# Ledger of designs, part 62: designed miniproteins, single chains

Each design is a single chain, and the fold is of that chain. pLDDT is the mean over its residues in the fold that is shown.

## One batch from the design tools (miniprotein)

Design m2144
Fold by ESMFold2-Fast:
Structure m2144 (fold): chain A 97 residues (1-97)
Amino acid sequence: MLSPEQIEDARALYERVGEYLEALDPKLPLRDAVDALAEVILEKDPSLTPEQARAMARRMVGEVAALISLITGMSIEEALELSVGEALEIIREAAEQ
């Protein structure tokens, strides 16, 4: 079972990044998602530079992988092998507790 802190962290992350990840191909591996996620970020906030959007995307992917690692006990490397759809399901299920 998840701790109350892990549930709150999952909720906070899902609220911040969920809509960006849901715009991606659910079959895309998280490790390969940075460039596609940067494009979604630019579409939602066109005031950003491509470099800023890519930096934000890299941080979001890292935060998602780290949270999944903490929740599931898998390594960050294993979490990065998950598809966007699988990662979203894990975070959503954690947030709904």
Scores: mean pLDDT 84

Design m2145
Fold by ESMFold2-Fast:
Order: structure tokens, then sequence, then C-alpha cells
Structure m2145 (fold): chain A 99 residues (1-99)
């Protein structure tokens, strides 16, 4: 699980680097990798509640949508999807703290 968390961090960093360079195709690739790693983490972490897992899966779906928007060059839509993704990750954290 720690290795998946580290890989997610690297994918997010590479996505941001690609965006900064105007490489939307590269940014899309890393966004999709970040989404896949979040889905993998959600499936493999047996300590997560079903409610927290639901929020993390919704987050991963919005990261995929952000990747698709980046591939199209739609920075505004990608930003909106990333904000939604972050919102769902924060909800998952809140649920785990209340458990």
Amino acid sequence: LDSIKEERKKALEKMNEAIKKGDYKGASKYAKKYSDLLKQYTKEDTSLTPEAKEQLLKSSDYIEKAGDALEEGDKEKASQYMIKSTSYQLRAVALELDS
C-alpha cells in the first residue's frame, strides 16, 4: 500500500509537470495512471470502510474525466474535475477519521 501511495504521488507530480510544459497528452497519461493507482489502492486497502471506498472510487472517476479533458486541451474542465476529485478524497478522509 505504501508503494502504491508513493506511485500515486509520482504520477500526480508528473501530471503537474506536463501541464506546466503544455504537454496535455502527457498530462492525460499521468492523470489516468493516478486514477488507476487510486482504484488499486481502494481495492487493496482492507482497512477502508465501504463508504470511504465509494468516495475514493468517485474521486478516481473524476481524475479520469480530468485526463480526458486534458487530452482535449480543455484546462478549465480538467480543473473542475480535479476539484471534484479532491472533494471526494477529502470526504473519504473524513469518513475514516469518524470510524
Scores: mean pLDDT 83

Design m2146
Fold by ESMFold2-Fast:
Structure m2146 (fold): chain A 93 residues (1-93)
Amino acid sequence: GSEEIKERLIEVLEEERKYIESLPPSEETKEAAEHLEKAIEAIRKGDAEKAAEHTYKAVLTAGLYEIKKGADTTEEEVEEGAKQNAELVREAV
């Protein structure tokens, strides 16, 4: 059900936040972790738009940081992935 999907989504985002917080400190990893925390809070409150917004910003920030560190990914692919993740979160909440 939708409650089971939301609980699983919160678990996934919490694990991603813990992973990002385990990386060497940077402004990008700090911002990504903050957006993941805000996305989780929004999911718990049933705020689909806010959950989607913060998921988008977290994925975008983390992806762009990985490109900066030499990942073979384009900014366009990161933006498309961020939008797709945000839409999935919006639909699940």
Scores: mean pLDDT 84

Design m2147
Fold by ESMFold2-Fast:
Structure m2147 (fold): chain A 87 residues (1-87)
Amino acid sequence: LTPLQQTEVEIGVLEIKAAVYLTIGDRYEKQGKFDEAVKAYEEAVRSYQEALRLAEADPGVPASTIAALRKGLEDAQKKLEEAKKKA
C-alpha cells in the first residue's frame, strides 16, 4: 500500500469501529442501560477523533472524507451527551 492508501485503510477501520460502538450504545440506550451506552458512545467518539486526526494529518485525504468524519464525530458526541444526561 502507498502511505495514502494505508491512511485510508486505517480511517476505514476506525469508522467501522465507531459504527459498531454506536450500534452497541443505541442498543443499551433502548434497554435503559445508560451507563453502558455512555461507555459505548465514548469509544465511538474516540474512534472518530483518531480517524479525523489521521485524515487531517494527510494532505492526500479528500475534504469530503474529512467532512464526513466531522459529521460522524458531531453525531457521536450528541448521542454521548444525551446518554450522560440519563445516566
Scores: mean pLDDT 87

Design m2148
Fold by ESMFold2-Fast:
Structure m2148 (fold): chain A 72 residues (1-72)
Amino acid sequence: GAGAAAAVRSGGASEAAAEAFGAAGDKGLQELHNLALQGKVTAENVRAALEKGGVKPSEEEARDIAAALRGG
């Protein structure tokens, strides 16, 4: 939700990474939430989750999102 998107931004993710996260929609966000619950928030897993949500993030965007989710 809105709190998760805000956490990605406040965790120091780039604007492009925040946009990719937002574009993933509910499907991508649900996958990312599951990864966080399992302690498996890696750039590779974030990228795979976003691709399932219909978003094609760069490696840099995926790393930014993973770092923000681990730090927040």
Scores: mean pLDDT 71

Design m2149
Fold by ESMFold2-Fast:
Structure m2149 (fold): chain A 61 residues (1-61)
Amino acid sequence: SMRLQQLQAANRAVSKAIEENKDEDFETQLKKGLEKAAEELSKDPSMQEMSEQLRKALEQL
C-alpha cells in the first residue's frame, strides 16, 4: 500500500539522517531524523496529519 511505502521511506530517511549525523549529539540526530521523516510522510496525503505531528515534535527539541 502507499502508506506502507511512505512509512518505509520515512524509516530509511531517519536511519540515514542518524548515520550522517552520528558525530552530533543525540538531540541533533533525533531532530534531523524527524525532519526527514516528516518530509517523506508529507508526500502521501493520507499521512499528512502524521507528518504535521512530527513537525510539532521538532518544536519540542
Scores: mean pLDDT 72

Design m2150
Fold by ESMFold2-Fast:
Structure m2150 (fold): chain A 85 residues (1-85)
Amino acid sequence: MIEEGERLVDAVFSQIDQLLKRAKELGDEEAIKRGEELKEQAKRLAEEFRRNKDNLEKMVQVMRKIVDVGAEISKLQLELSRKER
């Protein structure tokens, strides 16, 4: 579980970095702003996950929130991909 949560955190940060790189290449100011907001949310959730390692219920709740952030990143990546074409 802890290893799975840390991998999830790493995956989300990698997605955000890729998103921000693409948004900056396209000059999409709204996408850059949205990506920075998602990055801040991911940082807070990663910290909350690490604080709650002794509480399985809280860890599961935080992991669900991290998955939700990942889904929002994927949606924004898809929008940017459509603009690139």
Scores: mean pLDDT 80

Design m2151
Fold by ESMFold2-Fast:
Structure m2151 (fold): chain A 70 residues (1-70)
Amino acid sequence: SFTAEDVAGLVRLGSGGREETSTEGAAALISAVTGVPFEEALAAVKKVSGGRETATAEEVGEAARELIEK
């Protein structure tokens, strides 16, 4: 099973050291690894990124943590 830290690590790996990705790319990744619907993941990423077109690895990890939290 993937943790929030694992999701952040995947963003770092996929970004070539930039430590950021597109908001849509982040949402697709979170949806794929957590099983939540894409629209729900996208809303979480937009919330933590402040509506930017990109999200940092740390912000993507935070969004994933919120979606995993009970």
Scores: mean pLDDT 80

Design m2152
Fold by ESMFold2-Fast:
Structure m2152 (fold): chain A 75 residues (1-75)
Amino acid sequence: LLEKAKDEIELSMALISRGVGRAMARSGMDPDEAIREFLPEAEAGASGYTLLAFVSFLEERGVPAPEVVARRYAE
């Protein structure tokens, strides 16, 4: 019931997060610097949406997400 509605909402929120990540990538943000700074913070407390935006940023720049970040996001 509510789970089904949540799935639709979650998809919409995920699309927004991906859009943000891609916009950041197109703004010229350095992926190497972002990985260096963000990796420990992502491990410590980044939300799923923050991880999704970060993964989308890296994908748009053609840089693979660190395995730890990708694994946490895949959960």
Scores: mean pLDDT 67

Design m2153
Fold by ESMFold2-Fast:
Structure m2153 (fold): chain A 90 residues (1-90)
Amino acid sequence: SSYLQLQRQITDLLNEGARAGKVQEGKQRAIDLLAKELGISREQAETRLNVVEFSTLGLLLAAKDFYEKLGKMTPELKAELERNIAALKA
């Protein structure tokens, strides 16, 4: 669905920001994308991002579980996922 694609794009922006050590810049890019795609104000997008962050956290947790069950979890991927999960919980 288009909403699932938007959630993935937001996750990618947050992950890129976390990887670069620019978590706040990643959040601002995610807010900009969310505001544009939903046709809402930045303030409304910031409020909505909290709900999307819960969904994004769920997606990251599901991805971690999926790769662990497949036996394809590398130390690098595990560190990336755990860093991004921790950033969203903060």
Scores: mean pLDDT 70

Design m2154
Fold by ESMFold2-Fast:
Structure m2154 (fold): chain A 96 residues (1-96)
Amino acid sequence: GASGDQFFAVYNFDVKKAVELALQGIMYLTGKSEEEARELLRRVLEYWESNKGKIPMSELVEKINEILAEYGLSTSDSRIAFALGFVLTYGSLSDL
């Protein structure tokens, strides 16, 4: 619906800001470098783009959590879930 675009416009939130927040969150939670955080986002986004619409969403989320677990992260953390969800919905590999 139209409400999503209006919400993000009001808060001046965009894909680049979502990538920045995801990178900062990963670095803060894991102690990893920005380069390692970008590699994690790249791996997750590649898996998402290759498999979305081909497997059930529950299995897709489970596999993404397997990748995140290599870094000690989970989508059960609302900060990771929100930032990652935004990047996966509106972003592409060229945004990394």
Scores: mean pLDDT 72

Design m2155
Fold by ESMFold2-Fast:
Structure m2155 (fold): chain A 65 residues (1-65)
Amino acid sequence: GKEDGKEAAQAALDSLKNAGYKNEATLKALEDAIKNGKVDDEGVKLVGEISDEESAEGLKEKVNS
């Protein structure tokens, strides 16, 4: 596996959880795949893209507060 990619994906997962992402099954599946080294480039990219969307929503809430 790619240690840097996994670390980034794990950080993205933590960010999603902190942002209140609702799909527990998806979060758990991605987390398990990362831990077991089964996440490929596509999986890492997917987690990153989802994290970017949640980060944008979090920034929107912060600005509107």
Scores: mean pLDDT 58

Design m2156
Fold by ESMFold2-Fast:
Structure m2156 (fold): chain A 59 residues (1-59)
Amino acid sequence: SAAEEERRRRLRQEITEGMRLIIAGVADTLLKNGKMTEEEAQAWRDKALATLAAEEAKA
């Protein structure tokens, strides 16, 4: 039904947004704690976001 499809779409959007926030938070935490350089944090974040976007496009 349209209501079920809308509910699934909203849930997917919430999950994807949560994942983006987690990716950003992990990168920031590792950078602040000196576990990554700025270049390493940027590269990891870009790769993680690209992976998330690819999975989102397939779902």
Scores: mean pLDDT 82

Design m2157
Fold by ESMFold2-Fast:
Structure m2157 (fold): chain A 69 residues (1-69)
Amino acid sequence: SAELREALGRTLELVKEIYLNGNEEQKKKLLELLQSKLEQLENLHLLPEEEQIALLEELTKQLEEILKE
């Protein structure tokens, strides 16, 4: 779906932005966030699309919070 593609693209762009342009503290927070979500991300494909979108939207909000610091 367009919504899932948009959510995936937004999440990926924020991860890339922090990874390439973030300071050391932002990169540390990115790693900690991804590690905390690792099991959910590994099993993402097992979830209904609506739940996949919700999880990605939650990640996007947390990634945006890292960038605001």
Scores: mean pLDDT 83

Design m2158
Fold by ESMFold2-Fast:
Structure m2158 (fold): chain A 82 residues (1-82)
Amino acid sequence: DAAELARLRAEAARLEAEVARLTALLDYIRDNGLSGKNLGPPEEDRPFLMALAKKYNSIFGLEKALAEARARLAAVRAQLAA
């Protein structure tokens, strides 16, 4: 079904964007600390970073979110490859 393939491709694209954003934020935090002492995270990512800080209160929450996003992306890619 072309509609199902289009939906899976859209989900894969969304998950790829989420993985890229979470990876960039994790790299930024590892280099600058959670306080963002040097440059600050990109303006568009600040609400997401603040939400993670409140929810998880640690870098481990961000690492867990990244691992979950990668697992979901791998599953969607496997469905597209089948």
Scores: mean pLDDT 70

Design m2159
Fold by ESMFold2-Fast:
Structure m2159 (fold): chain A 94 residues (1-94)
Amino acid sequence: SMMDKLREEAIKIFEEMAKKILSVTPEEKKEEIKKIIDEALKKLREAKSFEEMMEILGETSKKIMSVTPEEKKEEIYKYFAEGALRILEAKEKL
């Protein structure tokens, strides 16, 4: 289905975004952020709509930002913005 295809693309985009976020995450915060990412991926696998996928991305962004050191917030927020745009573009192409 178109929704299954969108979900697969959103998960792929999210995994690529997560890899970038973890690459700039301080070592002492990696386990906490990885746990937030793993829970978001579980929710994305069960997502039934584009709106639900975007809600999951937004809530994940809030959770990660709340534990992100101030000096890393701008870079990590940029990765979330890029991920959100890529998911929106994937939806528009379907």
Scores: mean pLDDT 87

Design m2160
Fold by ESMFold2-Fast:
Structure m2160 (fold): chain A 57 residues (1-57)
Amino acid sequence: KKREEIFKISNEASKKILEVGKEGDKAYKYFGPEAKQARDEKMREILKELIEKIKEI
């Protein structure tokens, strides 16, 4: 079923988002708003990849 593939892709994306969030929080302490923008950009890319992979299913 396509659902199993979607769950796998979603779980992988969730782990990446959590890692980017934690790294962004640490960077924000030293670099402020610029670090937040970089974090948001990385999260956006992860979400785009997730959507594209789901579309291919």
Scores: mean pLDDT 77

Design m2161
Fold by ESMFold2-Fast:
Formats: structure tokens, sequence, C-alpha cells
Structure m2161 (fold): chain A 88 residues (1-88)
């Protein structure tokens, strides 16, 4: 499913590393805006979406997940799991 993750609160180094991991997935793009916001967009599976959300949250990030007509704000591992269950 086409999803967008907007990730805030990571260092530039953390954002770059996460961007590289996301871009390793075929059809996924990652962009860093003003060195502060990482935007990941692509056709992701539930498992791929959960892995990216959990990594971002564990690094201290806050994520806005857009999946179809649904929008989630994810700050914790529990919120990541609930967002993926609700989105997919």
Amino acid sequence: MMVQLSIFGLSEAQARELAERAEAIPGVSATIINGRTLVIHGDLTPEQTLELLLEAVRLGGTVTLVAGDKIFIVRTEEEAEKAVEEAF
C-alpha cells in the first residue's frame, strides 16, 4: 500500500542512515528536508512499515504516518503497532 512517513526529531546522521535503509526497498523514496525532517514514500508492506516506524521511534523520532485516507501520529512502539494494525 502507498504510505508516507514524515519523521521528526532525528539527527542528520540518523535520518541519513534510515533514509538509506528505506531506499533499499524497491520503489521507495526518501528525502531529508532542511536536515530535520525525513520523508519516506512508497508502496510498503505492513511489516516494512512497522520496521521503519519502530526504528524511527527507538531513535527518539516522532512519525506522521499517512496510509490511504488515514493519518497517525506515532511516538511510541505501542502506537506504531496500533497504527499498522489500523492502516492495513
Scores: mean pLDDT 81

Design m2162
Fold by ESMFold2-Fast:
Parts: structure tokens; C-alpha cells; sequence
Structure m2162 (fold): chain A 81 residues (1-81)
């Protein structure tokens, strides 16, 4: 639970800091990359880290449906210990 809360806080902080100077898509991509880096630093599984990175890649490709699916799987993995 503490790992998930730290990742979510970092996503929210990154999104807020970038929003004044970046597009919504760029903010989303940067937030997902920061989530992957934070999850890896906190010792989350490689699968969870890879899912955040896949979500960012899907969003970059304009595939919002796949991005949402990967994000949901990454969040589910992050809440499982």
C-alpha cells in the first residue's frame, strides 16, 4: 500500500508541474514514465514497471484504449505485494 501511495503522489506532482508548459498528452506520457521509474526505485516487480512503460508507449502512439488497459494492469500490479 505505501509503495502505491508514493507512486500516485509522484504522478500527481509531475502532472501538476508539467501542465503549465506541456500538452495534456505530453504530461500523461511524462507522468507514466515517472510512475515506472518510481515503481522500479521502490522495488516493484519488473512486470509492473514494464506495464507503466507500455502505457506511456501506447499513449505516445495515440492508442488511448491500450494505454488505459496497460495503466489498469500496472495499477493492479502495484497494489499486489
Amino acid sequence: MEKANKVLAEIQKTGKELAPTSSERDVGIASLQKAADTAEKLGSSKKTVDLFRRAADALRAGDDVSAQRYLQQAMDGLFKD
Scores: mean pLDDT 77

Design m2163
Fold by ESMFold2-Fast:
Structure m2163 (fold): chain A 94 residues (1-94)
Amino acid sequence: MYTAAQLRAATEGTLRALEELIEELKKLAEEENPDKQKAVTLITAAQILLVGAEVDIDLLDRLDPAAAAELRARLEELRKELEEAIEKVKEKLE
C-alpha cells in the first residue's frame, strides 16, 4: 500500500520537477530569440507534471487532508508562475 508519507514524498518530488521546468521556461523567456521547439517541449512537460500532481494531491487528500491542503496551495502558486512564464515566452515568439 502507498503510505501517506510515501505519496507526500512523491508529490513533493513532482512539484520540485515542475519548479525546475518553470525556471527553465523563465530563462528561455529572457533570451532575445527563444527556441520555439524548446518552449513547446518545456510547456508540455510542465503541463504533464501539473496534471500528475493534481491526481496525487487528490489521492493524498483521502489519506492526509492537511498535507494535501499544503501541497495544493504550493501547486496553485506554481500554476500561476507557469501561466506567467508561458505568456512571457509567447510574447517573444509572436
Scores: mean pLDDT 86

Design m2164
Fold by ESMFold2-Fast:
Structure m2164 (fold): chain A 94 residues (1-94)
Amino acid sequence: FPEELSEKEQKIIKEILKKAKSEEIRKLLLRVAYMLHVEKVSEKEMKEYLEKLLDKLESSEEFKEELEARVSKVQTNEEEKELLKELLEELEKE
């Protein structure tokens, strides 16, 4: 875990990662958790978004593959921020 993550954020992330059934899903959850940390979302929002993301990744192979492809194409902080914004809008809709 990055040293920048608070103890509470680390606890939330670890609890969510423990629920994930595959290493691929854990990697995606950890990646998004770090993006949420950089955007300084609240601990409550981080937990809610990660739980929604876990449910969607576990229920849809297509969504997982699409997110993996999108993450792999991110080269800049600007692109990462845009990806997170789009992802959060998608999760809020569900």
Scores: mean pLDDT 80

Design m2165
Fold by ESMFold2-Fast:
Structure m2165 (fold): chain A 96 residues (1-96)
Amino acid sequence: MKQQIIDKLQQMLAELRAMGQGPALLAQFQQAIAQVQASDLPEAEQIYRQAFGRWMVLHMLHQLGHRVPSEEAVVAALRALDREIEERVKAIGASL
């Protein structure tokens, strides 16, 4: 139900704030809450799924010892990890 989605998003925002996430990321989650409040239920569920995906990635990065100030920083961090993986794959390939 719509109120449960709002409550979940507010909990995610509180957790991100406790993790020390930057104001830009916190503002994105505040905007998602505002959009859910103005949306019908199907649109609210779509907004929630997108926010949940971002929260999950940020939570996982925090558990791995990473701190990210913005969504752009998350994308940059993921690209850096992709490069590290590719370098490791090249090293493994040399042993075939």
Scores: mean pLDDT 71

Design m2166
Fold by ESMFold2-Fast:
Structure m2166 (fold): chain A 86 residues (1-86)
Amino acid sequence: MEQKVMDAIRDSVAASLEKMGKLEVKKEFEEKMKKAKSLREVIELYIETHVKVNGPLSEEGREKEAEILAIPTEEYVEEFEELLEE
């Protein structure tokens, strides 16, 4: 179910960028997402896009991103799928 999680992240981020009027950033993100081969690469693109739109991460934001990147892919997929089942 890695692809389903990757698709959900892509769609969520794209929708947020569209609401913010960041259409060029959305297009760049979607093109990069097409080349992503793993959930790890998708998470890295999410972080890169977040920094690009919102500026440098705070100390707390950097800690949260490090926590997300440290989560094993399988555990991350399980947690995300639980959210999608509601």
Scores: mean pLDDT 68

Design m2167
Fold by ESMFold2-Fast:
Structure m2167 (fold): chain A 74 residues (1-74)
Amino acid sequence: GPLGEGLLAASDADGDGKLSYDELGAAARGFGLSEEEGREIARRFDKDGDGKLDAAEASEAARELAARGGVEVE
């Protein structure tokens, strides 16, 4: 499905390899979750509350979204 490509495109859009809360929230909708739920998950995985997630943190957050929404993520 387009979810994997969507996550890659969202992360690549910054060109820094970092993901904003809004981008993860938008991705959460693809997982069958609300944008608010995606942002809450992003906050939980954001160690220092910088308002952004590194690629590793974003990947782990995406896995949580997939587990909650029942969709596979690459």
Scores: mean pLDDT 66

Design m2168
Fold by ESMFold2-Fast:
Structure m2168 (fold): chain A 69 residues (1-69)
Amino acid sequence: MSLAELFKEYLEALQQKDYQRAARLRDKIDEIISKNPEIIPLVEKALQALAKGDYDKALELFKEADKVI
């Protein structure tokens, strides 16, 4: 599963108040970032896009991070 798909499912789990599933998805995301610290700048840009409500741009940045991995 891609980083972009994991993050999308994480947000959906939080909206559904499924905190157990959200925790597992967060662990998977953190594992990928830990193994690939070079993607941190792309992840930071994606989080900035989410803060602005630009979900399409955030997902595109996560897809770009997946290309580096």
Scores: mean pLDDT 80

Design m2169
Fold by ESMFold2-Fast:
Structure m2169 (fold): chain A 114 residues (1-114)
Amino acid sequence: MEITEEEFLKRMEEAKRLIDNGEVDKAVEILKQLAEDILAGRIKGEKPRSYYARRLLYLAFTGEIELPDISLEQFLVLMASQPLSPLYKAILADPEARKLLEKLYLFVYIEENS
């Protein structure tokens, strides 16, 4: 089922709210669904799939939804320099969520270096 960019952003905001309220397991379920939608190309918008993948990875690593206007290399350095967020720890404990996160990371790396 196809989703709009607007619906994608609303679901990201819902996941952020759940993280802020300590409902991390519910946020992981939303993240898994959004990751599958990104990887399947189901998000309808003017941005490439790598844009949505970067947004979701940033939320997963930092707990924040507003992506800074930075290069891929700066993004990778930022992610490597962050302490593990509660959401990221929960993702690592969920084999399905971890696999989806790894696929998103690889996808961003390949698309933005092609």
Scores: mean pLDDT 77

Design m2170
Fold by ESMFold2-Fast:
Structure m2170 (fold): chain A 139 residues (1-139)
Amino acid sequence: LTKGQAEAVKYLTELGVPEDLAEKIATDLFGSGRKTAASAIKRLLELLPDSKIARDLREIKEKQLAYDGKATGAKPIAGKLGVIMKEADKLKSSKISDENIVKLIPFFADLTGYPKESVDLAKEAAKKLGIEFDESLFK
């Protein structure tokens, strides 16, 4: 695994994803950008259909697809990050801890292929949720 893939595995396992599954998802996620990210979400949904993480990823993915269908050019990327930020409030009501919600926000945003904007939005979401954001989780 690359350093980024190893961090993703650690991240996913800390959120409750089994290590073997986390390795497969991380490999797919960091293999070839946005298309690989979509495959990673599909794989998670197929392998962990009843997990809270899989349900939250499905909801966010459906919102991303709905947004992409309505916008073109550079605006869809900003809109994807905006959708993830808006979902932060909904994720706060989930069974996932506030700390893990913050960790999931950049993960979903990174699936858009814009890591800096993902981190910036995660900071905004963390501030809105009243949680301290650890930037060292994302490289």
Scores: mean pLDDT 50

Design m2171
Fold by ESMFold2-Fast:
Structure m2171 (fold): chain A 95 residues (1-95)
Amino acid sequence: DAASLLEQGIELLEQLSKLVPPEVSEQIRSIAEVLREKLKNVSKQSSMDALLEIGTAISMLDVLEQQGKASPEQIQLREQLQQLRDQLQKVIDQL
């Protein structure tokens, strides 16, 4: 369900925050905190907001990869986050 996907997203973002540069790490932690707030009251709107936030994190990770600053572990976690975003979109479409 949406709540389980948000919990998984928070965990992936926390893992990614340890692998990225400090300036990006702080932004990813901020996104994880937004997801934690959304998790307190899961609705179609809060899930759509979370989807947008996850998209922002993926965009930031894509910039790091394009700059040659992404480790193989970071690329794998980014791909897991993308798959989670796609699953969350499918859940939202059914709400």
Scores: mean pLDDT 86

Design m2172
Fold by ESMFold2-Fast:
Structure m2172 (fold): chain A 66 residues (1-66)
Amino acid sequence: SLKEKVREEAEKLIDEELARDPNPTLQQVQRLARRIVELGEKYGVPDDEIAEIVREALQRLRERIA
């Protein structure tokens, strides 16, 4: 599904961010969230599902830097 594709791309974006900087700044996290939103909008994913993917991605990022 398109939702799954956006989720997979979000995971890749997290991996790329952490590979560059293991302690991302708030600005870097905000840019990451924005990129996920834009990707979901391009694929026509509903806003509520995009919000869920962003929430899951930010939670995963927090868990990996803790």
Scores: mean pLDDT 84

Design m2173
Fold by ESMFold2-Fast:
Structure m2173 (fold): chain A 73 residues (1-73)
Amino acid sequence: SAARKAAAEALRKALEAKEAGDEETMQRYIGEAERAAIDSGDWELLQAVGRAIAAIHAGDLEAARREIERLEA
């Protein structure tokens, strides 16, 4: 779906910002991913986005990548 693609793209950019230490850019893209999931009305997408965000916040970059790859499949 368009929402799933938008959420995955935003999460990729959030992860890149996290790796660069750019917390402001990371939070902006996290907000974009959440908004895409909320606007979609897809509860499963919202939960998947939540798991990716939790991994990014925890600094578990490998877990974050796996969640994003699952969204991109």
Scores: mean pLDDT 88

Design m2174
Fold by ESMFold2-Fast:
Structure m2174 (fold): chain A 68 residues (1-68)
Amino acid sequence: MEKEIVITGVDPANDITVRVTLLEKDGELEIKEIEVEASPSVPEEVIARFRQQALRLAEGLVAYQKSL
């Protein structure tokens, strides 16, 4: 059985939305994609920071799922 898990984080102060899509297939969880949507005025360093945090959280969830 295959299912997608979507985690969305929003920072309304900076108008940033981060979306992480995980795919669970055959009892294994993997990162399918990470998307960051931001206003053109948001600094690149801020966008990169949100993307990096989303990646770390997704990797943590993959590791945690294997312990269940």
Scores: mean pLDDT 77

Design m2175
Fold by ESMFold2-Fast:
Structure m2175 (fold): chain A 65 residues (1-65)
Amino acid sequence: SAAQRAHYVAQLDALIYQAKLLNAPEEVIKWLEELRKQIETADVATAQELLSQAMSKLAEEIKKK
C-alpha cells in the first residue's frame, strides 16, 4: 500500500540521517540514498530486505569506529 511504502521510505530517511550524524563514508550515504529510490517502487518484501541491508551496513560502519 502507499501508506506502508511511505513508512519504509521514512525509516530509510532516518537511517540516512543517522549515517550522516555518524560521519559514515560518502559512498555508504550515496548507497543508502540509492536504496531509498528503490524502496519507493518496491513491494513490501523487497522494501523490508533493503532496509535490513541498510541497517546491517550501518552496524558494520559503527563497529569500525
Scores: mean pLDDT 79

Design m2176
Fold by ESMFold2-Fast:
Structure m2176 (fold): chain A 87 residues (1-87)
Amino acid sequence: ETLYRPNKKLQEMLKEVGETRKTYTKGEIISLLGEYISKQKLIRTEVDPTLIDVKGTLLGELLGLDEIDTRDSSLFLNLFKKETTPA
């Protein structure tokens, strides 16, 4: 299975979920992005449970967005491709 090295900004996000490894699989990185969203409580169920508020977070800085749609799987794949390199 191909291993990927996250860039510095993605490494800082992964530290917030307790991960400091040098390389990860694609599935691990996508899973850890989900853990970051859950840990930071970025989903506002009172407003819209399909939207993630990323304003002022490292994830928002990486994406250049204030909010993302949880149904748009392409956003996480594009982030992965942009912010990682094959190891």
Scores: mean pLDDT 71

Design m2177
Fold by ESMFold2-Fast:
Order: sequence, then structure tokens, then C-alpha cells
Structure m2177 (fold): chain A 76 residues (1-76)
Amino acid sequence: SLKQEEARQRFEKGKRLLASSDELTAEEGVQALLKAIELDPCSLEAREALVLLQLAAPPEFKEQIEKAKAQLKACP
């Protein structure tokens, strides 16, 4: 579906940007990964995004990450 395609694009972008040593670029990567989870929370990519966010995201994103984690836990 269109949402799954957008989620995949955001996941790939987020993964790439999060690897940056530049804080602003890494933060853009965090936002992209959070959006990927929002668009398709029950995908394998969403699980990978959550792991990456938990390992690398700044503390300011803690609430958004906990919300994303709850969405994943609700999946069958």
C-alpha cells in the first residue's frame, strides 16, 4: 500500500541519517524512523527502527519512542 511504501522510504532515510555524526542530521533520522513506525507499526522495518531509536536517539525523544514501542506491542 501507499503507506507501506512511504514507511519503507522513511525507514531507509532515517537509518542513513541516524548514522551521521552531525546532531541535526541524526535528529532528522530519528524523526524519519518515528514516522516509519507510525505509518506501518507491525512491519519488520518498524521493529528494526525501534531498536535503532533505543540505541542511538537523544533523550528528548524518550516519550515518542515509548509511544512507538507501545504501538509495536499491540501488534498480533
Scores: mean pLDDT 85

